# Ledger of designs, part 44: designed miniproteins, single chains, continued (3)

Each design is a single chain, and the fold is of that chain. pLDDT is the mean over its residues in the fold that is shown.

## One batch from the design tools (miniprotein)

Design m9506
Fold by ESMFold2-Fast:
Structure m9506 (fold): chain A 87 residues (1-87)
Amino acid sequence: MAEIEALNREAVAYGQEVAEQILATTDEKERLQLQVDALQYLIATLQRMIDLARQANADQSLIDAMEQRLAQAQAKLAELQAELAAL
């Protein structure tokens, strides 16, 4: 499943780039915005990976693990959005 591997590789590269931007940022609002944007990208990528895994008849345990990660990412996004709105 080359598409899932490509998406994972892109997500890792994007994560590294965003991590560098976060470390360079001294403004808390800008830092939170970068984290929100990164989580939105991760959520979209993970949703696509889950769809591809289901279409490829991947093990249900793998799909369940990915869905759990998606739920955790969505919860963290809501938390960071609330923090950003409070600034």
Scores: mean pLDDT 80

Design m9507
Fold by ESMFold2-Fast:
Structure m9507 (fold): chain A 87 residues (1-87)
Amino acid sequence: GKALIEELKEIGKQFIEAIENNDVTKAIGSLLSLMGIVIDAELQGKKEIAEVVDKGLKKLNDAFKNNDVEKAKKSIEEMIKELEELL
């Protein structure tokens, strides 16, 4: 599970950097990567990892609906923190 958690943390950091730089293309790319890994984690039975990322993506979706960039950033920061707790 460690390698998958490290990959997810890296993608999450790339998403935060993209938001801070107003790089919409990079932000979308990072989001698609996170969604793909959630599907793979679920298929591999890595339920705890999948649940943490799914929770983060749901908070991110709520932030986008409210056009709240700061909440979007915090949602991914919280996801990274919760992933580190699984190590």
Scores: mean pLDDT 80

Design m9508
Fold by ESMFold2-Fast:
Structure m9508 (fold): chain A 94 residues (1-94)
Amino acid sequence: SYKEEVVKDLEDFLKNSELSPEVEKELKEIIEKIKNTDDKKELQKLISQAVGLVLRQIGDEIQKALDDVKAAEAGEKPLEPLAKELLEARKKAE
């Protein structure tokens, strides 16, 4: 069913994403509400809330990656090998 497919997609996102404890808890609560509702309007509202949370999480992951690069450039933490190679290539182009 459509509801089962949505639940599976959200559960797969939970398994494959590095979520903060707060975001993980909120998404799990939304999934449980989806499983327990038979009202079409409530289901659509819950799906909209879950999509909004997923989009915010993707934005946070992008921001974290940018902050990680900035911190490494400031010498605050070591770069992952790929990020280090990219930074060196950028320096050679300047």
Scores: mean pLDDT 71

Design m9509
Fold by ESMFold2-Fast:
Structure m9509 (fold): chain A 85 residues (1-85)
Amino acid sequence: SSEKIQQYLGKLLDYRLNFLTSGDPEVRKKYAQNALDILEDFVKEYPDNEKLKELYRKMKEAYENEDYSSFEKTLLQAIDEIAKL
């Protein structure tokens, strides 16, 4: 539903803000994981959305490599794609 999408977009934006403003690497990693978990849920709910699947794979790779610059950039693209659902 549109309400569910709006609620999760709010959470993703909140996680992104906390990720960017936290000085603690463990806290940043936790917020990044929370954002990744939400994107995984959307990929499962929208299995025909190839762009979301691509963005999920890129975010997961960036997270595993601790490339948080690429992670944040891809998260913004994922937020935009989810907003179009």
Scores: mean pLDDT 84

Design m9510
Fold by ESMFold2-Fast:
Structure m9510 (fold): chain A 76 residues (1-76)
Amino acid sequence: AAEIAYEAAVAEAERIADEEARRLLLELVRAQYAGDVARAEELADRIQALPEEARREALEAVGRAQERTAAALAAA
């Protein structure tokens, strides 16, 4: 489950057009997978501070990754 969630999150983050949003979300996903809660919270705050368009791209990527993970788990 964790591996499927990580792969889905990385794939969706890499599709983000905004370079800073993509970088921050990839760092967040890696921190979450590593169990680094403090770093993940810091990165999430930085994503929330992004300009509206960049923040929207990051949040949409998170939503798509969650849907992809849920679909993969339902198919198992």
Scores: mean pLDDT 80

Design m9511
Fold by ESMFold2-Fast:
Structure m9511 (fold): chain A 84 residues (1-84)
Amino acid sequence: SVEDQFQLLMAEARSEISLAKEALNNKETSVEELEELLKRLDSILAELEELKPQLSPEQAERAEKLMKEVEEVKAKLEEEIKKK
């Protein structure tokens, strides 16, 4: 169902954001690992965009807020990669 897909994708996005934040706090994190995290976050954004037209207005608002957080974490990952 769309509800099940939404719940799973929201949980996956939150998990990947947490992993990315942990990687950003570790100065020993490799460029390869940071690039892998970026690819996973890009995949999540693509899946959320694809699901968005099927969501209720409330679910779409929640998805948009999470997508904004993903974009903010992506920007930090990209900046850290440039420093290495």
Scores: mean pLDDT 87

Design m9512
Fold by ESMFold2-Fast:
Structure m9512 (fold): chain A 77 residues (1-77)
Amino acid sequence: SQEEKAEELLEEAKKKLKELEERYKKGEISAKEYGDEVTEIQQKAVEKAKELKLSEELIVKLQLELLEEILKIEEEL
C-alpha cells in the first residue's frame, strides 16, 4: 500500500539520520557537513515519495515526521 511505502521511506530516512548523528558525535564530520547531509536525506526521501506517486497527504506527513525526528536529534546534540 501507499502507507507501507511511506512508512518504509520514513524508517530508511530515520536510520540515515541516526547514523549521521553518531558520525557527528564521534567528530567524523563537521557541523556544516552534518547540516548538508540532513538536508540531502530529507530531500531524497521526499523525491522518492514523489517518484512512488504517494498522495499529497502522505508526502506532507513524511515531511512533518522527518522534521520532528531532525528536531529531536538536534535537541540531543
Scores: mean pLDDT 85

Design m9513
Fold by ESMFold2-Fast:
Structure m9513 (fold): chain A 118 residues (1-118)
Amino acid sequence: AAEKAKRGYEEAKKAGDEVAERAAKLGYEAAREGEKKGMSGAATGGAGAATGAASAGNGGDEEGRRAAEAAERAAEVAREAAESGDPRKSNGAAGAGVAAAGEGILAARLAGGEGVPG
C-alpha cells in the first residue's frame, strides 16, 4: 500500500497539477500511517487516492480536475481513518480510495480521446 502510494505521488509530481500532487501526498501519508497501525482499509484508501490523483493529473480537462478533487477528498478520509483507529472509518476510506482511483483512470482515458459513445 505505502509503496504503491509513493509511486502515485511521484507520478502526480511529474504531471505538474498542484491539486493532484497534494492529493497524492496526503494519500501516501495516510497509506503509510495506516500500514504502521495495521489499518488495512485506511492504507488501501490512501493508496487508491494517490493512484487516482496521479491518473487525474494526466486528464488535463474538467474531468481531470474533478477527479483530482475527488482524490483529495478520499485522501483526507483515509488520513482521518488512520488517525482515528476506527474500523468503520477505515472500511469507508478503502471504498472512497478505490472509487477515486477508478475516477482518475477514467478521466485520463477520456483525455486520450477514446470514448465509447453513450
Scores: mean pLDDT 75

Design m9514
Fold by ESMFold2-Fast:
Structure m9514 (fold): chain A 68 residues (1-68)
Amino acid sequence: SRKDKILEQLKRLYEEETNPDLKSMIGWAIKRSESLSEEQVEELFRALIDHGLAQEPDSPVIKEAAAA
């Protein structure tokens, strides 16, 4: 499923990330996504892109999650 693919990508980013701040943010995103349905995860990622980028345009974590 798309949710599983998004979670897989986030987990890979978490394992590969050496920056502790970014790693913490990725870990938080994984934890949040696990409790949501596939459609809710997709809608949240879309909403995060639209609203998160408008509010926090310089956040590399949001841009990376959107690009993945």
Scores: mean pLDDT 60

Design m9515
Fold by ESMFold2-Fast:
Structure m9515 (fold): chain A 60 residues (1-60)
Amino acid sequence: SVEELKKRIEKEIEHTRQGIERMRADLAAETDPLRQLFLRHVIESAEAVLEMLEKRLKEL
């Protein structure tokens, strides 16, 4: 149902936000420039996913 899909998307949004926050903390503690580059890339990708999920939730 649409309600079940909304709940699943809301849960994915929460998990994604928590993941981004953890990765930002990891990036702030990271001293290796190559690992910093990798973490920035992963965070950017996760933020794009979050935007897609939020957009989809608004369209339901």
Scores: mean pLDDT 89

Design m9516
Fold by ESMFold2-Fast:
Structure m9516 (fold): chain A 62 residues (1-62)
Amino acid sequence: SKRYSDEEAAALVKSVTDLSEKDQLAAYVFLADNDGDVAAFAANPTRYISAADGARLLAALE
């Protein structure tokens, strides 16, 4: 489902300060391109970013 604007996606990625810069960019691009389709991201987080950073970002997407 679409949940996040581009601004909201950027804020979410930045709020998870211990993501690598590479994985922050990948997560931001994914969220921006899909207008915050969290369900698609949650189904395949490791397709876009590392497993560790994916778990942290998913926890922040509440």
Scores: mean pLDDT 61

Design m9517
Fold by ESMFold2-Fast:
Structure m9517 (fold): chain A 59 residues (1-59)
Amino acid sequence: SEKEEKGKKLAEALAKRAKEATGKEPEVKIELLGDDKIKVTVKTPELEVTFTVPVKNIA
């Protein structure tokens, strides 16, 4: 589905960005919340960030 494709692209972009910023491979978790939101968790040894993104805001 389009939502699943957007989630995968977002996960790849976040993983690449975090690796470039920290020099370490991040753990990225994507969860679909209902029909309009995606929950994203990015974890490195130094930082864990969780946020919710409306699907409409994902390119």
Scores: mean pLDDT 72

Design m9518
Fold by ESMFold2-Fast:
Structure m9518 (fold): chain A 94 residues (1-94)
Amino acid sequence: MSEKEKKLLELIEELKKLLEEMAKTASPDLQARIKEALAHLEKFKELIKEGKSESEEALKQLEIAGKLAFQVATLLGREEEMMEILVKISEILK
């Protein structure tokens, strides 16, 4: 696994921790969206481990997860923290 892939896994883990923290105060409908985002992040993590982090499948999983995560973070007032992590992930994938 490359240094780039290690950094991606670290940022995905940070993103998962923020989502889990947000789930503690989220309504049941937002908890469902968080659970969906976490499922897509797990699929992305498996693709990173397989060396497929830049595949269309991996990028699609990340896009869906990021969109759901940002929507929930905005509703919970955590959009700034979420945007910082998503920007860092985007910069690594360039």
Scores: mean pLDDT 84

Design m9519
Fold by ESMFold2-Fast:
Structure m9519 (fold): chain A 103 residues (1-103)
Amino acid sequence: DVAEEAKKKRQDVVNETKTASQNAIDEGVKLGLEKGVEEGKKAGLERIDSIKAEKVKELEDEGAKNPEAKNEMQEGIADVEGVKGAAEVELEKRMEQLKKELE
């Protein structure tokens, strides 16, 4: 069933984006502790952007290969963009907390 496979692909890519973005936040915070909050925040934001770009391309490529999945892939891209936005907000909050703890 193409529709069920498309939904599964969307869910898998979105979940992978969430996991990768959380890892990017954790590594950014770790770098912030070791090298400074500004360097950690920059590295975390750059990694979150890279993850979003990779996952958006994966969904775009899937929609191009299977036109019947195109709408589901477009919704998945919107989900990935939402995960990016949420990850950026979480990273900013964690960096502000780290700054307070170090000062």
Scores: mean pLDDT 89

Design m9520
Fold by ESMFold2-Fast:
Structure m9520 (fold): chain A 81 residues (1-81)
Amino acid sequence: SKRKSYLEEAKKWLEEAIKVYQEILERTADNPVVRERAEKGIKLAKDLLENPENVGGMTPEELKKYAEDLLKDAQAELERL
């Protein structure tokens, strides 16, 4: 189903975003502002993974888009290091 497909894609992108944020933490031991943003990103992605079907009233399609945007933001932050 389309709903199941969106949830599966959202999960993949959230898991990938966590990996990117973890890499940021590894590379930025001496930058507290960047570290705080990465830690918040990891927490947010984990919270979304735990409640993928009922987070803030988002539809599966909206959750997928949110997960895509979170991953893009994480990748942009990593590229700036």
Scores: mean pLDDT 80

Design m9521
Fold by ESMFold2-Fast:
Structure m9521 (fold): chain A 92 residues (1-92)
Amino acid sequence: SSYELILAPYVAEELRSLRERIAAGQDPKEAAIEAMKRVKEKIDEFLKASNNHPEVKKAAENVKKRFLNEAIRLMKEAGASEEDIEEVKKEF
């Protein structure tokens, strides 16, 4: 989807920031929740600009799923608990 390609740089930046924050000693759960909020804000801005176009909504859902999967992977690599991972999933 061309809309997913437009959102991809923002997601990549937030995943990079998440990795750096975890590496700097931030709690993986807190870092993931903060990154998720920023991704949601960018997606919401894009949805609003598109007047909630159906193709943009579909791209947003796909981008959110991919971001969540990568964030969970980074949390697991950092030693996050199953409880912390489930809380992040619920927040999303």
Scores: mean pLDDT 84

Design m9522
Fold by ESMFold2-Fast:
Structure m9522 (fold): chain A 78 residues (1-78)
Amino acid sequence: SRERLQAELDEQVARARKILTEAAKNKDSLTEEEINKALQEAVDAGHIGAAVLLSLKKNYNISKEEVKEDIVRLAEAL
C-alpha cells in the first residue's frame, strides 16, 4: 500500500530532521562535510533511506559559507 510506504518515509524524514537538529544545536557551526557525514552515518545505520538522502542533496546545495542557514533549511525541508 502507498499509505504504508508513505508512513515509513515520514518516519525516515523525522529521523533525519532530528539528526540535523541535534547536529546544529551541539555545534557553533557545521561544515558541509559534517552534515554529509551525519546523514551518511544515519543511512549506514539504517535510520534513514537513500531516497531521503537524495531528496536532501537535490533540494539543497550545501556550501561552507551558508552552513548555518543550510542546516535550518534542510531541517525544514524534511
Scores: mean pLDDT 58

Design m9523
Fold by ESMFold2-Fast:
Structure m9523 (fold): chain A 55 residues (1-55)
Amino acid sequence: MIPSDEEIRAELLTLSLAQVEVWAAYLERHGDPSNPLTQRVLAVAREVAAELRAA
């Protein structure tokens, strides 16, 4: 199952900034870099973290 960017974003917005940042860092460190879904999810997480910092 492949979640949409909007679905990923909505899910991450239920978390705190600290949780999103820790999770994104974990994915960068332990995620499969050859998996395009992992890279896409990481990109959305970074974008959400930036939005939460600006808010």
Scores: mean pLDDT 75

Design m9524
Fold by ESMFold2-Fast:
Structure m9524 (fold): chain A 85 residues (1-85)
Amino acid sequence: KAAEIIAQLEKLVDQLADAIKNDDMEKAREILGQIRELLGEADRVLSRSQILKLIDQITKKISDVTGVPEVSARVAVELLLGQAR
């Protein structure tokens, strides 16, 4: 269900933000891998429209927490989804 996937992604994004703030790049890389895997699962189960909404939510959250421009966060998220198919 989309709500459950969103909740899991939100927790991972919060952990990613904490890792970035603490300059823990090893932890950040691990969390990005988990996000990529979860997005891959979502892509197989959810419609394209639902996936686009999830991407938007994740992009906004990463941008808000890390302070990077939304366009940069969007590119990173789309690359993760592309690798997951």
Scores: mean pLDDT 70

Design m9525
Fold by ESMFold2-Fast:
Structure m9525 (fold): chain A 59 residues (1-59)
Amino acid sequence: MPTREDVERIAELTGLSQEAVSRVLLGYLTGASVAAMARTAGVSPEAARRVIEAYEELL
């Protein structure tokens, strides 16, 4: 489960807001598509993928 510290670190790595990162990660954990995560978070699909990749690198 992503912690607040994970969200903060991913936001720093990706240049996105902590809110956008949290929305992408919630979609990721519920099995949403990259396109759906991007739409919900208000970011590009490329930005959503970068969030997922950064999160996986923290595991």
Scores: mean pLDDT 81

Design m9526
Fold by ESMFold2-Fast:
Formats: structure tokens, sequence, C-alpha cells
Structure m9526 (fold): chain A 73 residues (1-73)
């Protein structure tokens, strides 16, 4: 719905900002944005085998580093 579209656009904007930052030291980094129920998740995949997971839940943003193996099934 419209709320999901707004959440996804906010997550994309945050993902673009974080990807640009990471690409300053890792030009191979890539980003994926997913809508998971009532929240959006941004993954920034790094060349070192880790990913930055950004969870967007309304006005709350949480950042955590995870192994890529936890993201890619």
Amino acid sequence: GAADAALLERARALGEEELARVRETDPGATAVVLLEGDRAIVYIFKSDGTALRITVDGDRVTREEVPISEVIG
C-alpha cells in the first residue's frame, strides 16, 4: 500500500547514503532493499564477506554487521 511504498523509498534513500559511504573504501560494495512485512531492510554487501544490515521500522533505524552467509540463503 501507500505506507509500504513510503517505507521502501525511505529505506532506499538510507541505503544509497550508506552505500556511497562504504564505496569510499570498497568500490565493489552493492546494496539490496527488501520489504519484510511492516519493516524495510537494507543490506550493504562488502568485499570482505560481511554485510551491513539496516532495519527501518517507522522512524526507528537499527544498524548491525552480519556475515553474508546469514543474508544469502
Scores: mean pLDDT 79

Design m9527
Fold by ESMFold2-Fast:
Structure m9527 (fold): chain A 99 residues (1-99)
Amino acid sequence: SESQKALNQTKAGMVLIGTLTDLLLEARKTGDEKIIKTVEEVNKEVIKLFLDLYNGKISIEEFAKKLEELIQKLEEEGVPQSVIDRVRSQFRHIIELLK
């Protein structure tokens, strides 16, 4: 139903903001300025991708692919694996809500 689609979109947005906030707080806990800067850049790109998806500019498949590329960037910069695993889990949840 359209009501269920709207509810799922709202829930996806809430999970997204919570995930990005958690990621930034975890980056700040490392005290590593390079990790913090990379997370800030990734968070901005994730928000842009979510808006592009919402406006029909990219497919859900392209959104999922680009999110995985950004997660790989976080791993390469040294974000802790426990944080990476949590972010992957939340991004999978967002994708399932938006299918």
Scores: mean pLDDT 89

Design m9528
Fold by ESMFold2-Fast:
Structure m9528 (fold): chain A 80 residues (1-80)
Amino acid sequence: SMIEQRLEMLKERQEVISEGNEVMIEARRLGDEETFEEISRGLLEYETRFTDALRRGDFDEARKVIKEMREFLKKMKEKL
């Protein structure tokens, strides 16, 4: 159902945000404020796109945004 798809995507978004917070904490421990700020801005941009996709009922776009967020965080981890 539409409600089940929305709830599952919100759950996946929460998991990605939790991972993003862990990477930001790591960047701060390393004194890498530039990477911290890049992650903060990137997550805000992705969350805006995700929210807009859900508002429009575009579940395909919402899933793409979650995937892009995960790839973004993977690249940020590789910089640390």
Scores: mean pLDDT 86

Design m9529
Fold by ESMFold2-Fast:
Structure m9529 (fold): chain A 70 residues (1-70)
Amino acid sequence: MKEEELKELEKFATKLIEDLKKKGASQEQINEVLKAAQEGVGEAYKDPSKTPEVKKKLEELYKEVKKEQE
């Protein structure tokens, strides 16, 4: 059930981290996003209904980190 949504969330989180690395984010910033992604994906695996909330939190964190680089 909703296995595709969980796989999409995992791919989304991985893509955000990869994009930050590509743009020269600091190791500290990458670790912050990685920790949030690991915790969020774990939460979504326990309760798939939280997948949209987790995705939104990761997007907000990504925007915050990206803003700090400008």
Scores: mean pLDDT 75

Design m9530
Fold by ESMFold2-Fast:
Parts: sequence; C-alpha cells; structure tokens
Structure m9530 (fold): chain A 89 residues (1-89)
Amino acid sequence: MEEVEELLEEARRALEEGRRLLEEGRKLLAEAKTPEEAARGTGIALRGVGLATEAYLLAKRAIRLGEEGRASEEQVREAEELVREAGEL
C-alpha cells in the first residue's frame, strides 16, 4: 500500500508542476515578441510535457499494482484520473 501511495503522490506532484509549466510556456509563446522569448517559452513548455509524461507513467504503474492486488479500488480510480489528466496535457 505505501508503494502505491508514494507513486500516486509523485504522479500528482509531477502532473501539477507539469500543468503549471505547460501553461506558463504557452503564455510566454503567445506573448513572445522576439525569437529569444519564443525559445524560452518552448523550453518551459517542453519541461511541462516531460513532467506530464512522468505523471502518466507513475499513474500507469499504480494501475498495474492494482491489477496485482497491491492497490485499493480508490487508489486505482485516482491513478486512472491522473492518466486521463496527463493525457489531456
């Protein structure tokens, strides 16, 4: 149970930070007036995508633990929501 709780906590953290960076990067790209500003926005958005991918993989691992009987139904449902949210980014 502790293993899946840690995976879900890390996935939530990665998703939250990834979402924030992706939105920040998108805003910087939309407001960019120079190639340097556009490059900065792109770099931040790419970091956000990387964190969203990490959240997706961690949540998928939690679902697999559920299939092995090593996670509760509530934890599996939380992981499925995290997969959905990460996929929407």
Scores: mean pLDDT 85

Design m9531
Fold by ESMFold2-Fast:
Structure m9531 (fold): chain A 93 residues (1-93)
Amino acid sequence: NDVRRWGASALRNARDLAKLDPERAEEIENLVLETVETAKTNPTAGMEYAKKLKKEIQKRGEESAKRLPNREQILSETNALVSSLDLLASSLS
């Protein structure tokens, strides 16, 4: 139930972030989807995927914020996605 809840939140946050950086939209959405699907069948692997993806999303969000005019919105949506991935990882332990 918590995996479903936080997985759905992560997917929504990925879509919101993708609207602000369309060039990276497909990659971000696919990485989040893969993490959520892994978490449903293999909690240990899902937790490790979520932890690694959290760090990658933080890095990519900072890079996007440097290139794009919507810096504050990009950082806000990046933090929202990171938070939902952190909650997903915590629900898997």
Scores: mean pLDDT 82

Design m9532
Fold by ESMFold2-Fast:
Structure m9532 (fold): chain A 92 residues (1-92)
Amino acid sequence: MSNAPEAEEVGRRAYGELLERLDKAKTEEEAYQIGYEMARRLIETHPHGLEAVGAVLRRLTLEIRESTDPERRRRLGAARTGLADALDEAVR
């Protein structure tokens, strides 16, 4: 109950770092790895890592919808897939 605001703040900070790293990514493979690695780190190092990854995924989905650049949209989509794959592995 008291952990929701904390997870949201961690997710917001992680989302900012994700976008900064994705701006430097040149390929979908790099974007996927950036997303996957970030989600894995959040899950392994933070008590609210699962919820934080969920917050990042929601923000990234909105960014993809608002993006008009097809190349950027593909890289953002690849990163989202990486985040989702890491999350799915953690909740098995």
Scores: mean pLDDT 82

Design m9533
Fold by ESMFold2-Fast:
Structure m9533 (fold): chain A 93 residues (1-93)
Amino acid sequence: SMNDIRRGIDTAISLLSGARMNARVMDRRGVPFDVIRDRVLQLVDQALDSARNNPEAQRIINQTRDQVRRSQTVDEMVRILDDAVQQLQQLSV
């Protein structure tokens, strides 16, 4: 249903926003970057699953996953996640 599709996108946005906040918190606590990135990737994969009924949202999240995998700093990951959230918020359902 349209409500199920919207709920999937809203869940993906929440997961990516959560990943952003978790990355900053983990960084402040001195967690190594590779561990932070792995946690962010787990949340991105959950976002991808939540958006399974929207191919356009899946494309954005898959691109985000690839960019996060190539990132080298928390600041880079946060920028990538913020961009993904903005793109998902503008998505037509």
Scores: mean pLDDT 88

Design m9534
Fold by ESMFold2-Fast:
Structure m9534 (fold): chain A 108 residues (1-108)
Amino acid sequence: MTVEELLERAKGKRVILVGKFSPETLRRLAEVAASVTLVTRKDDEIEVPEGVRLIKVENDFEAALLALSLARPGDIVVATQGAAYRFAKVLVDRSPYKDQIELVELPA
């Protein structure tokens, strides 16, 4: 999925992000989404724009787990390519979340 496709799908939706996202992508999502929550690692130095909720955790697995626990039916969960997406995908495939939320991969 491209950033442009994500922005169109995110319109009026709750978006939960896992991993590292550019400040530009975060700002653009905050303008169109109903809410944006970013779950990232404690050691990741990230400045978040106004309107984005930041939650810091110890590692990528905890980030994926927390993001999926926060998700409601109709929400979009977006994970960056790599460990974050791989953990989120395994959790979705093995959990009751499979048909309840949209999980998408975005290039870092």
Scores: mean pLDDT 79

Design m9535
Fold by ESMFold2-Fast:
Structure m9535 (fold): chain A 71 residues (1-71)
Amino acid sequence: KDDELHRLIRELAEAAGENKEGLAHIAQAYFHLQRGDFEGAREHILQAADATPERREEILRLGNELIETAR
């Protein structure tokens, strides 16, 4: 599980690229997942996707996979 979560976080970060707001929201989503706050994690994934409109669909797909993997 931990290796899969790390891979998904890396892929999310790569999808956000150099977008600081997107990267910050991805980091917050991971923090919320570690606390068992799946709703908070989902909200931050949505904000990361909004911050990176060209990669929106990829971030939403990877973010949903991350949340489901953490359950």
Scores: mean pLDDT 82

Design m9536
Fold by ESMFold2-Fast:
Structure m9536 (fold): chain A 72 residues (1-72)
Amino acid sequence: MSREEQILQEAEEEARRLLEEGVDEEDVFRTVMTRVKEALAADPSMTREQRDAVMARAAERLAELVRERRER
C-alpha cells in the first residue's frame, strides 16, 4: 500500500469513527483534514504535489462520507 493510500484509508476510518460517535459533521471534516495535513507535513519525503493530491483526495472521500450520512 502506498503512503498516500495509507493516509487516505486512515482518514476515512477516523471520519467514520467520529461520525459514529456523534461528532458534528463539520467538526469531523475539520479534525480529519487537519490530521491529514499534519501527517503529510511530517513526511519530508513527500513532494508538495503529492501532498496537494492527497489533500484533494481526502477532502473528496470525506465529502462523500458526510453526504452519505446526511442522505440517510
Scores: mean pLDDT 79

Design m9537
Fold by ESMFold2-Fast:
Structure m9537 (fold): chain A 58 residues (1-58)
Amino acid sequence: MKISPEEFLEMVRRALERAKEVGAELDMEGVEDFIKKHVEPKDQEKVLEEVKKLAEEF
């Protein structure tokens, strides 16, 4: 029951859009925990780096 990197990154984009609209910050600890539990170990570092890049853009 692992999520694909692409699917997870779309979820993160939507969460960042919502956070920006309400003036809140994304919960990075929650994001890291989700990656460890639901993303394949081989993809975890790549996905985390892509999330950090997305957060920097917002």
Scores: mean pLDDT 78

Design m9538
Fold by ESMFold2-Fast:
Structure m9538 (fold): chain A 74 residues (1-74)
Amino acid sequence: GPKLYGVRGVLKPGYTEEDVKALFAAHGIEIVKFQMIGNGDAFIALVRTDDLAALEAIAASDIFESFRYELVPE
């Protein structure tokens, strides 16, 4: 079943929280928690998915300066 992942990313200039949430939604990934951090150019999130290919597709998006995720044991 879907597992919990901790996500952290840094956005390129001009991109917003709405752009990130739209990407997760487009890939069918559930956002459990989401928070912008720093000067509003970075975020942390908890997401639930069983589709690592979708997470990798999001990570490869041109909107991110950096993107990382890790499995959260439950």
Scores: mean pLDDT 85

Design m9539
Fold by ESMFold2-Fast:
Structure m9539 (fold): chain A 80 residues (1-80)
Amino acid sequence: MDEVRERAKALADEVGEEADPDDLSKLPKEVLETALEIAELEKEKIEEAREKDPEAAKAAEEKLPEVEAQVKEIKEVLAK
């Protein structure tokens, strides 16, 4: 969640454009696509942890809805 937004901010800084990480619609599509890929990787890690050790994955699963919400938000911005 917060980590995904921090990564998006770091990507915006690397691109060198007037990007506002709080306003994802201002970011270039390429940066948004990378942020989406990062969020999907976080979701995949949680799902893999669930398959490996469901008990240890419990805490990570509590974060899953927030990661899914961020993936949805980025996808909605990209679809517009």
Scores: mean pLDDT 66

Design m9540
Fold by ESMFold2-Fast:
Structure m9540 (fold): chain A 61 residues (1-61)
Amino acid sequence: ATHTVTVPAAGIDPDVTADNLAKAGLHLVSAERVGDTVRLTVEPGKPSDVADDAAKLRAVL
């Protein structure tokens, strides 16, 4: 199942956030900038997704 979390954009480090998602067993499906926040949609994933997740985060910051 997917989960959606909204976080402040200014508080996001793309590489750290991607690593933390991977450690939690999660993968970033999408990231969308909404004003000063980013909506993250996550699902169960693998550590190998880290580079792609970081790239998605950089695209919206």
Scores: mean pLDDT 82

